# Designs tried in a protein design run: designed miniproteins, single chains, continued (3). Part 57

Each design is a single chain, and the fold is of that chain. pLDDT is the mean over its residues in the fold that is shown.

## One batch from the design tools (miniprotein)

Design m9970
Fold by ESMFold2-Fast:
Structure m9970 (fold): chain A 95 residues (1-95)
Amino acid sequence: MKLEPSLEEIREEAEKLPDVDPELVILSITDPRVRKAIKIAGEAVFKGMSKEEAHELAAKESGVPLELLRELAKHAPQITAAELRLIARTIEVKE
């Protein structure tokens, strides 16, 4: 289940984001609890829950601290873009 590219590749994508802490981006890509929290929050908002309620629900369900999830949400578009680029790189390396 760990086909993850090297930590160096993950850091490279994180460093491409302006004004975002690379460690926070790496955590959002590599930590399965954080990834689960992001999915739960997104699904809750899609179902009509407020952003703050969705984040509280995601924190409780995943075990991720609410404060960390709020920081991730602040940079969510940039983090998502970095994750998509990392996935694209992984696909290109395989093919």
Scores: mean pLDDT 72

Design m9971
Fold by ESMFold2-Fast:
Structure m9971 (fold): chain A 62 residues (1-62)
Amino acid sequence: MEELEERARKTIERALKLVDQAYKESKENAIKMANAAATAAGLVSPEAGERVKKILDEKIKK
């Protein structure tokens, strides 16, 4: 479980960086990247996927 928690944290950090870069290129591309990142994080743990989705949605929605 500790290993999964560490993976989730790293996945979230990487997803945030990727979405930030995509957002600079286009808002639509950032949305696609955010959805993909949330799905990937969800494969690590449901909580990770939900947290990534919430954080990325907050950045993109506004």
Scores: mean pLDDT 70

Design m9972
Fold by ESMFold2-Fast:
Structure m9972 (fold): chain A 73 residues (1-73)
Amino acid sequence: TGMDKESMVMEDAEDDTAIKLVDAVNAVDEALKKKNAKEAMEMLEKGEETQAFKDARKELLDAIKKEVEKRDK
């Protein structure tokens, strides 16, 4: 729980992007739980078209591959 209002104000624009990224990660994680890694990747592909989101999406792709490998074991 964030009690630092100044921090939230300063990152208002970034906070919006972060929330969308968290939602995308949660959706991907849920797809992985259903053993549908392909659907997880499709969710990232159909995500927000914001430049910041596209950039972070590349990093998420790498993280997802690591999670898939981890869950396979």
Scores: mean pLDDT 55

Design m9973
Fold by ESMFold2-Fast:
Order: structure tokens, then C-alpha cells, then sequence
Structure m9973 (fold): chain A 90 residues (1-90)
């Protein structure tokens, strides 16, 4: 009931925060190490899939704010990856 929904919200918020931190750290490492475009695209795809699953779970639980935040984070990571790829193509 209500307590289970609050617990689920906290779990998803913590998972989202962890995914964001892991993605930022991974992308920073890829920039420093000169990782190829194909590797950057592969890692982005992994994070997009994880965020999409989190969004679907949040929507199923009626946690619209968490679902919107997951979509926002996904769009931010796409933008970051696109910027890195653009710089590497120069």
C-alpha cells in the first residue's frame, strides 16, 4: 500500500542517482582514455536501456515524477555523448 509505494520511490530515486553518477564517471573516463566512438555509443546504449527500464517501472508504480526524471537523465546523457562524438569527429 502507501508504505510500499514510498519505499519503491526511494529505491528508484537511489537507483537513478547511482546510474547518473556511474554514467558521468564512465563518460569522463572514456574522454580521458580516448575511447573510440563505437565504445561511447555502446556504453550510452547500456545506460539508455537501464534508464528506460527504470522509467517503465516508475510508470507501472504511478511514480510519474521519477519517470519524468529518468527520461530527463536519458536525454542529458544522449546530449553529452553526442557532444563527445562530435568533438572526436573533428
Amino acid sequence: MEAEKEKKKKELEEELEKLYEEAVKKFAEMIRNGSPIEEIEKELKKFEEKLEKLKEEAEKEGLEDIAKLAEFVKDELRSLAAMIISIKRM
Scores: mean pLDDT 83

Design m9974
Fold by ESMFold2-Fast:
Structure m9974 (fold): chain A 63 residues (1-63)
Amino acid sequence: MADELFEKLSKNKDGYITKEDLKENLGLSDAVADRVLAAMDKDGDGKITKEEFKEFLEKSGLL
């Protein structure tokens, strides 16, 4: 499932994906990283949890 992909994107292995992780690991621009973060970050804390990431993938039809 999405667990290994989440770990790959979470560079620091601290249980979160940040805007910096999206830019560095996926090569996204600032604007695209902000848009992805806004779509996944339901709590608005600037961090994507594993649960938020899985829900995004489910709604995107990737689960």
Scores: mean pLDDT 69

Design m9975
Fold by ESMFold2-Fast:
Structure m9975 (fold): chain A 85 residues (1-85)
Amino acid sequence: DEIEELERRYRELHRQAVSAYSAYKINEAGYETSRLLAERSENRELFREHAERNKEAAEKNKELYERLKREAEELERRARELREE
C-alpha cells in the first residue's frame, strides 16, 4: 500500500513535470518570436514587453520542471527501496 501510494504520487508528479516542460517550450518559442517581432515591428515596445514576459514564464516553468522531475525521481527511488525490503 505504501509502495502503491508512492507510485501514484510519482505518476502524478511526472505528469505535472511533462506539463511544465511543454509550457517551458511554448514560452521559449514565444520569447524568440516576440524578440524578432520587436526588431522589425512598429510596435517595438509591446513586443519587447511580450518577449520579457515569455522569457520570465519560460524560466519559471523550466525551474518547476526541474523541481518536479527531482521530486518524482526521489519517490521512485523510495518505492524501489521498499520493494527490496
Scores: mean pLDDT 84

Design m9976
Fold by ESMFold2-Fast:
Structure m9976 (fold): chain A 62 residues (1-62)
Amino acid sequence: MASPTFKSVQALVLEIDPEAKVEELFVNNFKVYVKDPAKADIIKEALRGKLPPYAHVDVIVA
């Protein structure tokens, strides 16, 4: 089941880059795939303030 955190992360990411893909690999462990490196940096900064310290996000430029 997707966590409430996943839904928040996905909504934020897709608002910044509608073509991005978000995956939850484990509970509170996310990967975000983007094509634009500039959007990757924006997404990283936006997520840092909203995630608990045990949650991890990897932003990957594909």
Scores: mean pLDDT 75

Design m9977
Fold by ESMFold2-Fast:
Structure m9977 (fold): chain A 61 residues (1-61)
Amino acid sequence: MEELSDEELEEIAKKLLEYFGSNIRDTLLELAKHSQSEVAEKLGVSVGQLTAAINYMALKL
């Protein structure tokens, strides 16, 4: 797993919520329907960073 700080994970999580305009649960459901590469490109992050942020959001629930 990629090691990111809580601040970095929070920044990516904010971008995800902005992109989907949803709460955490709905954002995670939408991410499951889309290519991680596509979403990562839209946010300007790597696929690994996106995956780490998704896991962080899920654990925060």
Scores: mean pLDDT 74

Design m9978
Fold by ESMFold2-Fast:
Structure m9978 (fold): chain A 120 residues (1-120)
Amino acid sequence: MITAKSAENAEAIENSLKELAKRGVELAKEVVDGEIKKSDVPILSLGIFGAGVLEDYETLAEILEKFIEKFSPNSATDYHILGKALAKLGRLEEAIEYYKKAVELDPSFEEARKNLEKLE
């Protein structure tokens, strides 16, 4: 539901996207709490996008953690993003785990290495 009055359109669109983001997050949360299948990738992607739009780092980290484990276990970039989200939440033990994986996959990944050293 994106079509609104032109003069108020930006805020109306933001509110509509925020509502859709919340829906995507809720659907992804139902999936992520149990088992994750290839057919769930679209739902998980909507949840990742939605959590990002909402700046809900806790939900973003939860969905990304399981998405990465199942579908992108060799993505240094994805591990780094997850580590950053977890670090912002104060979940340092988990952040360290994922920063280590990012550095192991790409030892030249300066930002991931810096963040790992900062937390250890």
Scores: mean pLDDT 78

Design m9979
Fold by ESMFold2-Fast:
Parts: sequence; C-alpha cells; structure tokens
Structure m9979 (fold): chain A 91 residues (1-91)
Amino acid sequence: MEELGRQAGRLYDELLKMKKEGLMSEEAMLLTLENLSINFSAGRREVYYYAENEEGKKKLEKLGKELGLTIHHLPSVEDLQRKVDELRASL
C-alpha cells in the first residue's frame, strides 16, 4: 500500500513537471494518470503513456526503472485513449 502510493506520487510529480516543460500534453497526462489508477487498483504495477518527444520518453523510461514499474510508450495520444477505454471496459 505505502509503496504503491509513493510510486504513484512520484510519477504524478514527474508528469506535472513534463506538462509544464512541454514534454507531455495535458490530455496525455490525464490519460496516463487514469490508466495508472486503474492498473494499480487491479494490482498491476504498469502504466501506459505518450510523450511529445524523445526527451520525455527517456525521462519516463528512467523513472519507470527507478520505481520498478512496467512502463509502456504508445505511438500517439489516440492509442493511449484507446488503451484507457479498454481498461475502463475491464472494470
């Protein structure tokens, strides 16, 4: 419980920073947070994301490794939306 909360909090902080720096759109950030919440509620240490550029992708890959999360880069915000829709349907 405590470990999962710490991982989610650190990822949230990084996503907010990336949005402020233009490395991630607000839509991509919200979709990333939603699938994180669904996966963690289901006992899965997985998150799906989309970064605007290679810098953002590298930052999240590094953070995922540090936090012991399986992190998946998707090719577009539209692919990320489809993944979130699939996860919602499984609830």
Scores: mean pLDDT 81

Design m9980
Fold by ESMFold2-Fast:
Structure m9980 (fold): chain A 61 residues (1-61)
Amino acid sequence: MSEEERKKLLEENRRIVEPLARTAAEIDQQVHGLSPEEAEALARRLADSLATALVNIEEKG
């Protein structure tokens, strides 16, 4: 896979997983009392991690 293809797949998968990442961050915010900034940072981190994991699976398939 080329670097360009990888970047496009990361962007596409990030878009797909963003709702799940936001839901998980909102749950964590309610349970642990995160600030809005901490919840937003967590949502972004989760989306990036999930997108990367999906791209790594695609590279092996």
Scores: mean pLDDT 78

Design m9981
Fold by ESMFold2-Fast:
Structure m9981 (fold): chain A 92 residues (1-92)
Amino acid sequence: MFLPRPPVTVTLTDDLSENSGALSRALVAARSGSPATITIPKTDDQELQKELEKLLKEEGIKVTYSGSMSNEQMKDLIDTVKSIKKLLDQRE
């Protein structure tokens, strides 16, 4: 009998170095079939907000909201997610 993998929940902050580790764990968990939830900050640019949500939801990750960050920081988060996804795709 396989034990179900525990759900992964991570919160993104304004520290991009900490976020990369949290994002990697959530993306790996989601790709492995584990339930994953990421809490993301809100930004004033709704298109950047939607882009980040889309990138995470494409991997089967549930998105929740807490806090706020600048549009520039949100763009850096989007670039970080894209970079991690590319690295995970190359690992296969």
Scores: mean pLDDT 75

Design m9982
Fold by ESMFold2-Fast:
Structure m9982 (fold): chain A 86 residues (1-86)
Amino acid sequence: KKVEELLKKLREEGKREVERGLISEETAELLLKAFEDAVAGSKKGLEELYKAILEKAGVKEVSEEEKKEIKEKIDEWVKEVQAFAK
């Protein structure tokens, strides 16, 4: 199952980044949920992940540059997920 393999990879990458202190377990879980939502064609997970990242940064209002970088990372993951999920 292509989706299952991608999910497993994302899960393992998330674990590594959590271990290195780059992201929290909460962020990793939201990333996986965004992946599953993206597979189903839903954008809900993307919004929740985006908001969680902003909250983790302690900022309600972020610069357009920061928003763009976060959005592009999310979009990249969704594109990869959908490419494999078809």
Scores: mean pLDDT 66

Design m9983
Fold by ESMFold2-Fast:
Structure m9983 (fold): chain A 109 residues (1-109)
Amino acid sequence: SPEERIRELKLELSFAYLDPNTPMEVLEEKLRELLRALGVSEEEIDEILYSDENQSKLHQIITEVLKEVLEDPELRERLIERLKEKYNLTPEQVAALEERLDRFLKELK
């Protein structure tokens, strides 16, 4: 469904954003795919990505997407598992990541 596709794209963007080794081009591609799925025009997407005046809008979009993913128990679990698998995180590192994500959510409430 379109809703499920958007949900998957939000997970992909969140993973790219939280992964410190994600190239800027990959983060931009994931954001572009999500915005396109949401019906945003290519011209408006370029303005969001490449205009200094739209930095607040870019930050808002990424923050809102990450919040939605972290508040969805299934997507949150999948996000953490992908990071854990990619970086072979220890239980202590996973716990530290969970606390950091919970702090992020608390600051947005």
Scores: mean pLDDT 82

Design m9984
Fold by ESMFold2-Fast:
Structure m9984 (fold): chain A 84 residues (1-84)
Amino acid sequence: SERERREGEERGRRLREEDRELYRKHLEENPERKKNTELVIESASYSVLAIHHFVHYVSDPSDEESLEKGKEYIEKSREIDEKM
C-alpha cells in the first residue's frame, strides 16, 4: 500500500540519519521478535552506522575516527551475518 511504501521510505531515511540511537530503538521496539529477525535488524543497523561514518570520512578525510568507526561497524555486521 502507499502508506506502507511511504513508511518504508521514511524508515530508510531515519536509519541513515539516526546512527547508534536508531539501533537502540530497533532493539527496544522489537524485543519479542524471533532471534533471526533480531539478528537481521542488528546487522542492518550496523551497516547503516558504517555508511554514516564513511560518509563523514569522505566529507572530512582528516576525521580518521569516522573511518575506524565505519570499519568497526561493518565488521560487527559481518560477524552477525555469519551467525545466520
Scores: mean pLDDT 74

Design m9985
Fold by ESMFold2-Fast:
Structure m9985 (fold): chain A 67 residues (1-67)
Amino acid sequence: KEEAEKYRELALKYFEEAAKNQGDPVARDRALAEGFRALANYYEALGKTDQASKWRALADEYEARAA
């Protein structure tokens, strides 16, 4: 699926960005939140709703922590 592949690549990009920001918790958590959202969209595109819901909840948590 072209949609799923797009989200998988986005998730990897954001996780790499989070790894580079280990010394900046706010920047790290924002990058992690974006990565988790992309991963949730990836699983949603695959029809794996339970997995998508778990990653979406984690994305919301990390966005709140970064605020």
Scores: mean pLDDT 81

Design m9986
Fold by ESMFold2-Fast:
Structure m9986 (fold): chain A 62 residues (1-62)
Amino acid sequence: MEPLIDLPLTDEERARFAAMTPEERLRWVAERMIAQAKANGDDELAERIRKEFERALEYLRQ
């Protein structure tokens, strides 16, 4: 969807997401949320999501 307000998941995307590791899930969700925020003109939110993802990934790898 052009508005990207619903962050829609297809059946295929849901199955892929369920098969992912926690690290892969965080990366996938973060990339989609960043892309959505930028598409909506919210660069500040996109940067915040990116930083939170980097911190969460660091904690998972500890």
Scores: mean pLDDT 71

Design m9987
Fold by ESMFold2-Fast:
Structure m9987 (fold): chain A 99 residues (1-99)
Amino acid sequence: MAKVEISGDVTVAAGQTATAKGRLIEGPEEVALALMRKNADGTWEYLGASDRLVRPGEEADITITGAAPGTYTAKGIALDREGNVLGEGKEGTVTVTAA
């Protein structure tokens, strides 16, 4: 099972980009890290993914774009090259500030 950590809460201004730092704590080699937010209906939506594959112990930058202002429940996930979810991190928050 893969384990992912996102470096705390992420803040981004509406219409701008921010970088979240993700780390693969444990898992196979060559995983992508992604950040997801929880919609009001309970579904999960991608905010962004890492530019590169990571190995256990490595960090990657996940670029996200701020949309509507608000505070959203978020989580990091690890994906294989086929897009299969290998593991999830603890829930955190993404805050989108008014521009």
Scores: mean pLDDT 78

Design m9988
Fold by ESMFold2-Fast:
Structure m9988 (fold): chain A 93 residues (1-93)
Amino acid sequence: SLEEIKELVEKILEVLRSAPGVTDEDLQEIERLMKEVLEAVENGDFEKAYEALRKIFELIDRLAEEGKLTPEQVEEIRKLLSEVAELIDKMRE
């Protein structure tokens, strides 16, 4: 399950790296929050993992508003983030 979360995180980062409007600074902030999600899940701190995920959703919305992501890219990233949340929910039992 943690390996599945890591795979989804890599897919999200790949979409972001393919977007020409996304800056290195934007990528670094998202990568930092993704690391917080992974570390929180590994430590069983699910509340912290959900907080980091919420911040990532907010950043994706901001990038979309700034015209840095297409609507299709936003939809794909949101779907992948929702799958991450579902996997975290399953780990909690």
Scores: mean pLDDT 86

Design m9989
Fold by ESMFold2-Fast:
Structure m9989 (fold): chain A 100 residues (1-100)
Amino acid sequence: SKEEAEALKEIILLQLEKVIEEVKKNPTLETFEKLTEDLIETLEEWAKNNPEYKELLEKLKKIVEEAKERAKKGELSPIEAMELMKKEAEKVLKEYIEKV
């Protein structure tokens, strides 16, 4: 339902905000990698428990994985990777809600 999709969006955005605030407090590659790994595990668990949202959650997981890989390669700083991750996730979530 649209109400359930809106609730899921709020939960995901809140989780992303927590990751962002922690990276801002300690903007190291090690912190960013740990927090993004934890986020990937959370998204995978949510996808297993909520198969109706699996496609959305897998898209979000790929965004997080790509940001992590780019930071590890030195293409982006942890802060730049975090900002890119947030922007892409917000776009995907908005597009999903508009289709429900």
Scores: mean pLDDT 83

Design m9990
Fold by ESMFold2-Fast:
Structure m9990 (fold): chain A 94 residues (1-94)
Amino acid sequence: SRSALLARLRAALSTVPALSQAARDQLLAHFAQLMERHSPEAVSLALTIFLGSLRSPSTDPRLNEAIANQDVDTLKAILEEAFRASEAMLEAIG
């Protein structure tokens, strides 16, 4: 469900000590808006891609820098890139 996906992102963001509560809340609100514009399959895949980046031992330098700087606009852009990658992958398979 969408509420389960939102809860999963909230839980993952809570494991990032450098992110402020304000940054987490803005990312969650943006993710909620993106969920309205995409299929459940695309949302699930986009979340998997984004969480993979957060949990990777060699994380994206752009993501790490955005977290360190509380750069919410860049974090939102990376999240939107995950949604675009998700849609492209789903289009490629059918």
Scores: mean pLDDT 83

Design m9991
Fold by ESMFold2-Fast:
Structure m9991 (fold): chain A 66 residues (1-66)
Amino acid sequence: ELPEEEKERIRKELEDAVRRLAEAVGVDVGASDPAERKDELFAPHLELAERVAEEIEREIEEERAK
């Protein structure tokens, strides 16, 4: 199991990467509480963002399995 510290770091890194990728895809997530209207405003982009986050998380896990 990953230490609490590293889990937090990974989660923040994933969230940051997802935000950047959403912006690159043309979605201005900004800092405007995406949670409030995720389904309405970001439904299609959230799916993409989740896939990217999972891919990054997988890479991090593989790196740690070295």
Scores: mean pLDDT 61

Design m9992
Fold by ESMFold2-Fast:
Structure m9992 (fold): chain A 68 residues (1-68)
Amino acid sequence: SKQDMLRQMALSQLEMSLDTAIDLGDTQVAAEIQRLLDQAQASDDLETQLNLADQALSLVTQAMQKHS
């Protein structure tokens, strides 16, 4: 379904954001994104999962600016 596709996209975005934070060596941001990923995996609410993915993207974008 469209909802299942959006859920997979949100979880994929969270995993990519986590991988990027790890690659940057930003252990604090990686830990925060891991918490968001754990919350998204524990939730059955699509809106919550999408909001958590957006938060992770913001965190990793800020980390990338700091390490550029």
Scores: mean pLDDT 89

Design m9993
Fold by ESMFold2-Fast:
Structure m9993 (fold): chain A 81 residues (1-81)
Amino acid sequence: AEEEIEKAREYVAKAQEALAAGDYDLAQQYGSLASEYGLKGAKLATEEGNRELLLEGIGLALAGIGLSIEAALKAGKPGKG
């Protein structure tokens, strides 16, 4: 759970950096990876009974989805929510 959450944090940061740089395709890719690892971490945290990691994993997954949608919209390709 913790390792997946750390990966999700790294990908959110990379997605934000790519978005700020105007690399919308890269921002969408990193946002997608952040959502994947955030959800994986949240699932594992649920199995471990760790509510704090569960909430963090969900938050990171939602952040990744939001960054992917924003990047897709700025690239002229609307994302699916």
Scores: mean pLDDT 80

Design m9994
Fold by ESMFold2-Fast:
Structure m9994 (fold): chain A 85 residues (1-85)
Amino acid sequence: SMEEAIREVIREYFRAAGIEDPPEDMSEEEAIERIQKEIRRLTLRELERQDLPPAEREAVLKALEELIKNLRKMIREAAEARLKE
């Protein structure tokens, strides 16, 4: 089912981010928000380690916000691809 496919994609994102698997009672929205939070946290930590000029730092942050904005769509597209197999 689509619901099972979405859960499997979310688990893969959690694994890739080094996060503990989502609880069975966690909503899709809560899981996506956790992935977004971890991506932002890791990116900000890396930027803090680098002495990047303000313009370059701004470009990275802009790319991060676009990635975060598209994350829900990417998860659904991956789930739909699984159902077509």
Scores: mean pLDDT 77

Design m9995
Fold by ESMFold2-Fast:
Structure m9995 (fold): chain A 80 residues (1-80)
Amino acid sequence: MSPVVKKALEQGDELIKEAKKTIEKNSDNSELVERLKKSIEELKRSKEEVLKDPDNYIALFRFLAALTELETTIRLAEKE
């Protein structure tokens, strides 16, 4: 697996940790919690696809899109 792909997967793992903390802090906001849970599941799914074939750039692009979506959702949660 390329070092760049490995680093991106590690960033995904850290972002999932951050998202779980954001869910805990915002447990009263059911809409935000559902958005975060959906984004976490999408990121986990896309990560598994990259792990199955690290040379599949389509899977990598899907993973990066899921990563960006989760980051955006966390940032919006902090702005509220």
Scores: mean pLDDT 81

Design m9996
Fold by ESMFold2-Fast:
Structure m9996 (fold): chain A 101 residues (1-101)
Amino acid sequence: AEERERLRRLIAIQAEVGRTLLAQLTDPALREALTRQLDQEVARAEAALEDDSRQAATQLTASMLRLIGLNVEAVLALAKERGVPLSEEFERAKKLIEELK
């Protein structure tokens, strides 16, 4: 039970961070597209969390990695809009998250 509560809190934190970052985007089309992706992955993670199967555990891990990737994408999108140079570390982190999927 405690582990499920911890995972539920992590999903909620990732969702809040993502929505906060995306709300700062000035391009409404990009904001809407990324928000839609975030909401879809949050829904998948929440559905996997309520499933008792081992298959659901794999799906939950994949959804959590995608949520982290979407938060990285939101940071990159904001940096681009604000004319901030991106570090090689951010591009490398995004690639690593995609490879772990």
Scores: mean pLDDT 77

Design m9997
Fold by ESMFold2-Fast:
Structure m9997 (fold): chain A 93 residues (1-93)
Amino acid sequence: MEKLKELLKELEEVKEKIKNSSFDSEEFKEALEKLERVLVEAYELIKDPKKQQELLKLAGEIQEAIKNKDKEKLLKSIEEVKKLIEKEIEKLK
């Protein structure tokens, strides 16, 4: 429970850094490294196979958005990861 809430805070920080930085900045690179760690930790914490598959799909969409330099899709995919984690927290309550 608490670990998932911490991941939500980290995702919000990542979203803000991505919004305010360019693709070529060190801040953007640091935000992407933090995002990758958050995705791995969420995958390990979420034991539901269907939600794990959705996380892998979202991770793929994030990689595609980065490759295409599409900030709008990147931010949208991060928001979907947040919603997935929030839904898991609600289920555990």
Scores: mean pLDDT 82

Design m9998
Fold by ESMFold2-Fast:
Structure m9998 (fold): chain A 80 residues (1-80)
Amino acid sequence: SQADEAQELATRAAELMSKAQEALKAGDKAELKKQIAELRKLREELRELLAKSTDPEVKASLAGMIKAIDAYIERAEKEL
């Protein structure tokens, strides 16, 4: 279902953000750039799912995840 797909993408987002944060703390700019690129790719997958979704609650959840990813990328890129 779309809700199951959204949950899978949310789990992946959390894992990527965790890896990015570990890279940031370690001063590993190459790994941080790699994780940001993966987050940007995931953001595209979230936008595609949002375009296909008809459930208002799923749409709100997906939009919230995209906003959170965008905010994280903006802050993380300031450290590069």
Scores: mean pLDDT 86

Design m9999
Fold by ESMFold2-Fast:
Structure m9999 (fold): chain A 79 residues (1-79)
Amino acid sequence: LAEEALRLLREVERTAREKFGEEAARLYRSLLAQEIGRITGVTLASDSYEAVRAALAAGSEEQRREVVRILRRALEQLR
């Protein structure tokens, strides 16, 4: 699930970039990284994919499923 969540986050950022430009892509990554930190209970030092991966690894399987759900919803809203 951690790899699926990271793939979805990259897809959200890519789709936002394609539709609305680089600034929108950065905003989506920042907001979703903050949400992932909140769900997993991890304070993220940055919105990097490495920081997000660490947060997902520290989380439970249920928290990883919740992250996948929110990322799929975000991607659907962008399509």
Scores: mean pLDDT 83

Design m10000
Fold by ESMFold2-Fast:
Structure m10000 (fold): chain A 77 residues (1-77)
Amino acid sequence: SAGEQNTAKRELILELIAKALEAEELAKKDPSYREYYQKLRDALGEGAELAREGYEGALKGQELANKAIQETKEAIA
């Protein structure tokens, strides 16, 4: 259930998706950005699976997502 208590998680997922789309678009001109697109896709999928494993998994998933977003932001900037 994606209740109001998960707002921060939803915002993180939306930012992850937005950065993945940016990296995908940039990868059309520079293949090096494809690495970041893949990292963001992997972080989204792995983060979802880790969250299903419970609280500790959810924390690891958030850390992975935040790291992938930050690395992509630095690469795009």
Scores: mean pLDDT 73

Design m10001
Fold by ESMFold2-Fast:
Structure m10001 (fold): chain A 67 residues (1-67)
Amino acid sequence: DEYKKKIQEIRKKLAEEIRKEHEEMMKKAREATTDEEKAKIADEWIKKMEELQEKTAKEIDEIKKKM
């Protein structure tokens, strides 16, 4: 139904944002000279993913309440 389509679109948008952030992280990791720098880049990406997932979960929950 329409609400399921909206949820799928939200998830698709999340996947696209994750892909974009992952590419940016990969570029930074390639330029990193130490394991510590690589770890910091990974930690920043993980935090970004958690923020995006939390935001997406709230949006999906709002839609599910209307289903």
Scores: mean pLDDT 80

Design m10002
Fold by ESMFold2-Fast:
Structure m10002 (fold): chain A 95 residues (1-95)
Amino acid sequence: SEEEVEELVKRAEELLELAKEKGAPQELIDALEELLALLKNPKFADLPEEVRKEVGEYLDGIEEALTKQPKSTWPLVAARLRAFNEKLKEELAKV
């Protein structure tokens, strides 16, 4: 729903701010900015609920990485988010 999308957008915006504040690698910041743009695409609300749930799981993982994991793990987190963003783009292209 639009309300669920709005909550995901807010979470992504908060994580982007947190990443910048903690001095995250530019690759992670770029991947989060791209995710945020994808979430703001009007077609995102038309995606299957399973895809929206997967976004939430990625946001949970990024929050854990930024708050509880060593900074040395963050480039891998960025690479995984970048790969997920490509998958999300493909799903958006289908609707």
Scores: mean pLDDT 87

Design m10003
Fold by ESMFold2-Fast:
Structure m10003 (fold): chain A 83 residues (1-83)
Amino acid sequence: MVLTKEEREKGRKVAELPKEEKLKLLDELLEKGIITEDMKEVMKLAIEEKFDEAAKLFQEKLTIDEVNEAIARMVEYLLEKFK
């Protein structure tokens, strides 16, 4: 996926959000059907810096195709939200 400079800057701002705001965003994404509950758990573990646990759950529960589709939906959602 080729990201524009603007998309990279928006992604960086999201990455710099406090943990509580990141968790809130995950809840919003789940409610809108952009991510699954398994994806939310993986992302929550990563936000909590439990990267080994997140990677293990990702490998056991998710396919790369599911993740790529979710990333595409998240990008579209964020672009729409910041129109």
Scores: mean pLDDT 73

Design m10004
Fold by ESMFold2-Fast:
Structure m10004 (fold): chain A 87 residues (1-87)
Amino acid sequence: KPSREETLAAIERGFALAKELVEQGDLEAAVTLVGVTVQELYDLGRISEEVYRELMALVEEMRRETDPARVLALIEEIRRLAIENLL
């Protein structure tokens, strides 16, 4: 199990890359990366099942979104919730 500091660093790197992908117009890659990051946090026991379900609902909302500004807002909401609820 990674340390809390290693997990926070990985979250920040993953979400920074996801934002770069949105800026490059690759919304599908950004959604996939965020989804994988949320799944890894759950598999490592770093977020609860309740938080996992909430974050995955936001990932599915992000998958249906075509406005890059809205996708960026959803990425930031997912990042905030993941960090605030980190076990």
Scores: mean pLDDT 84

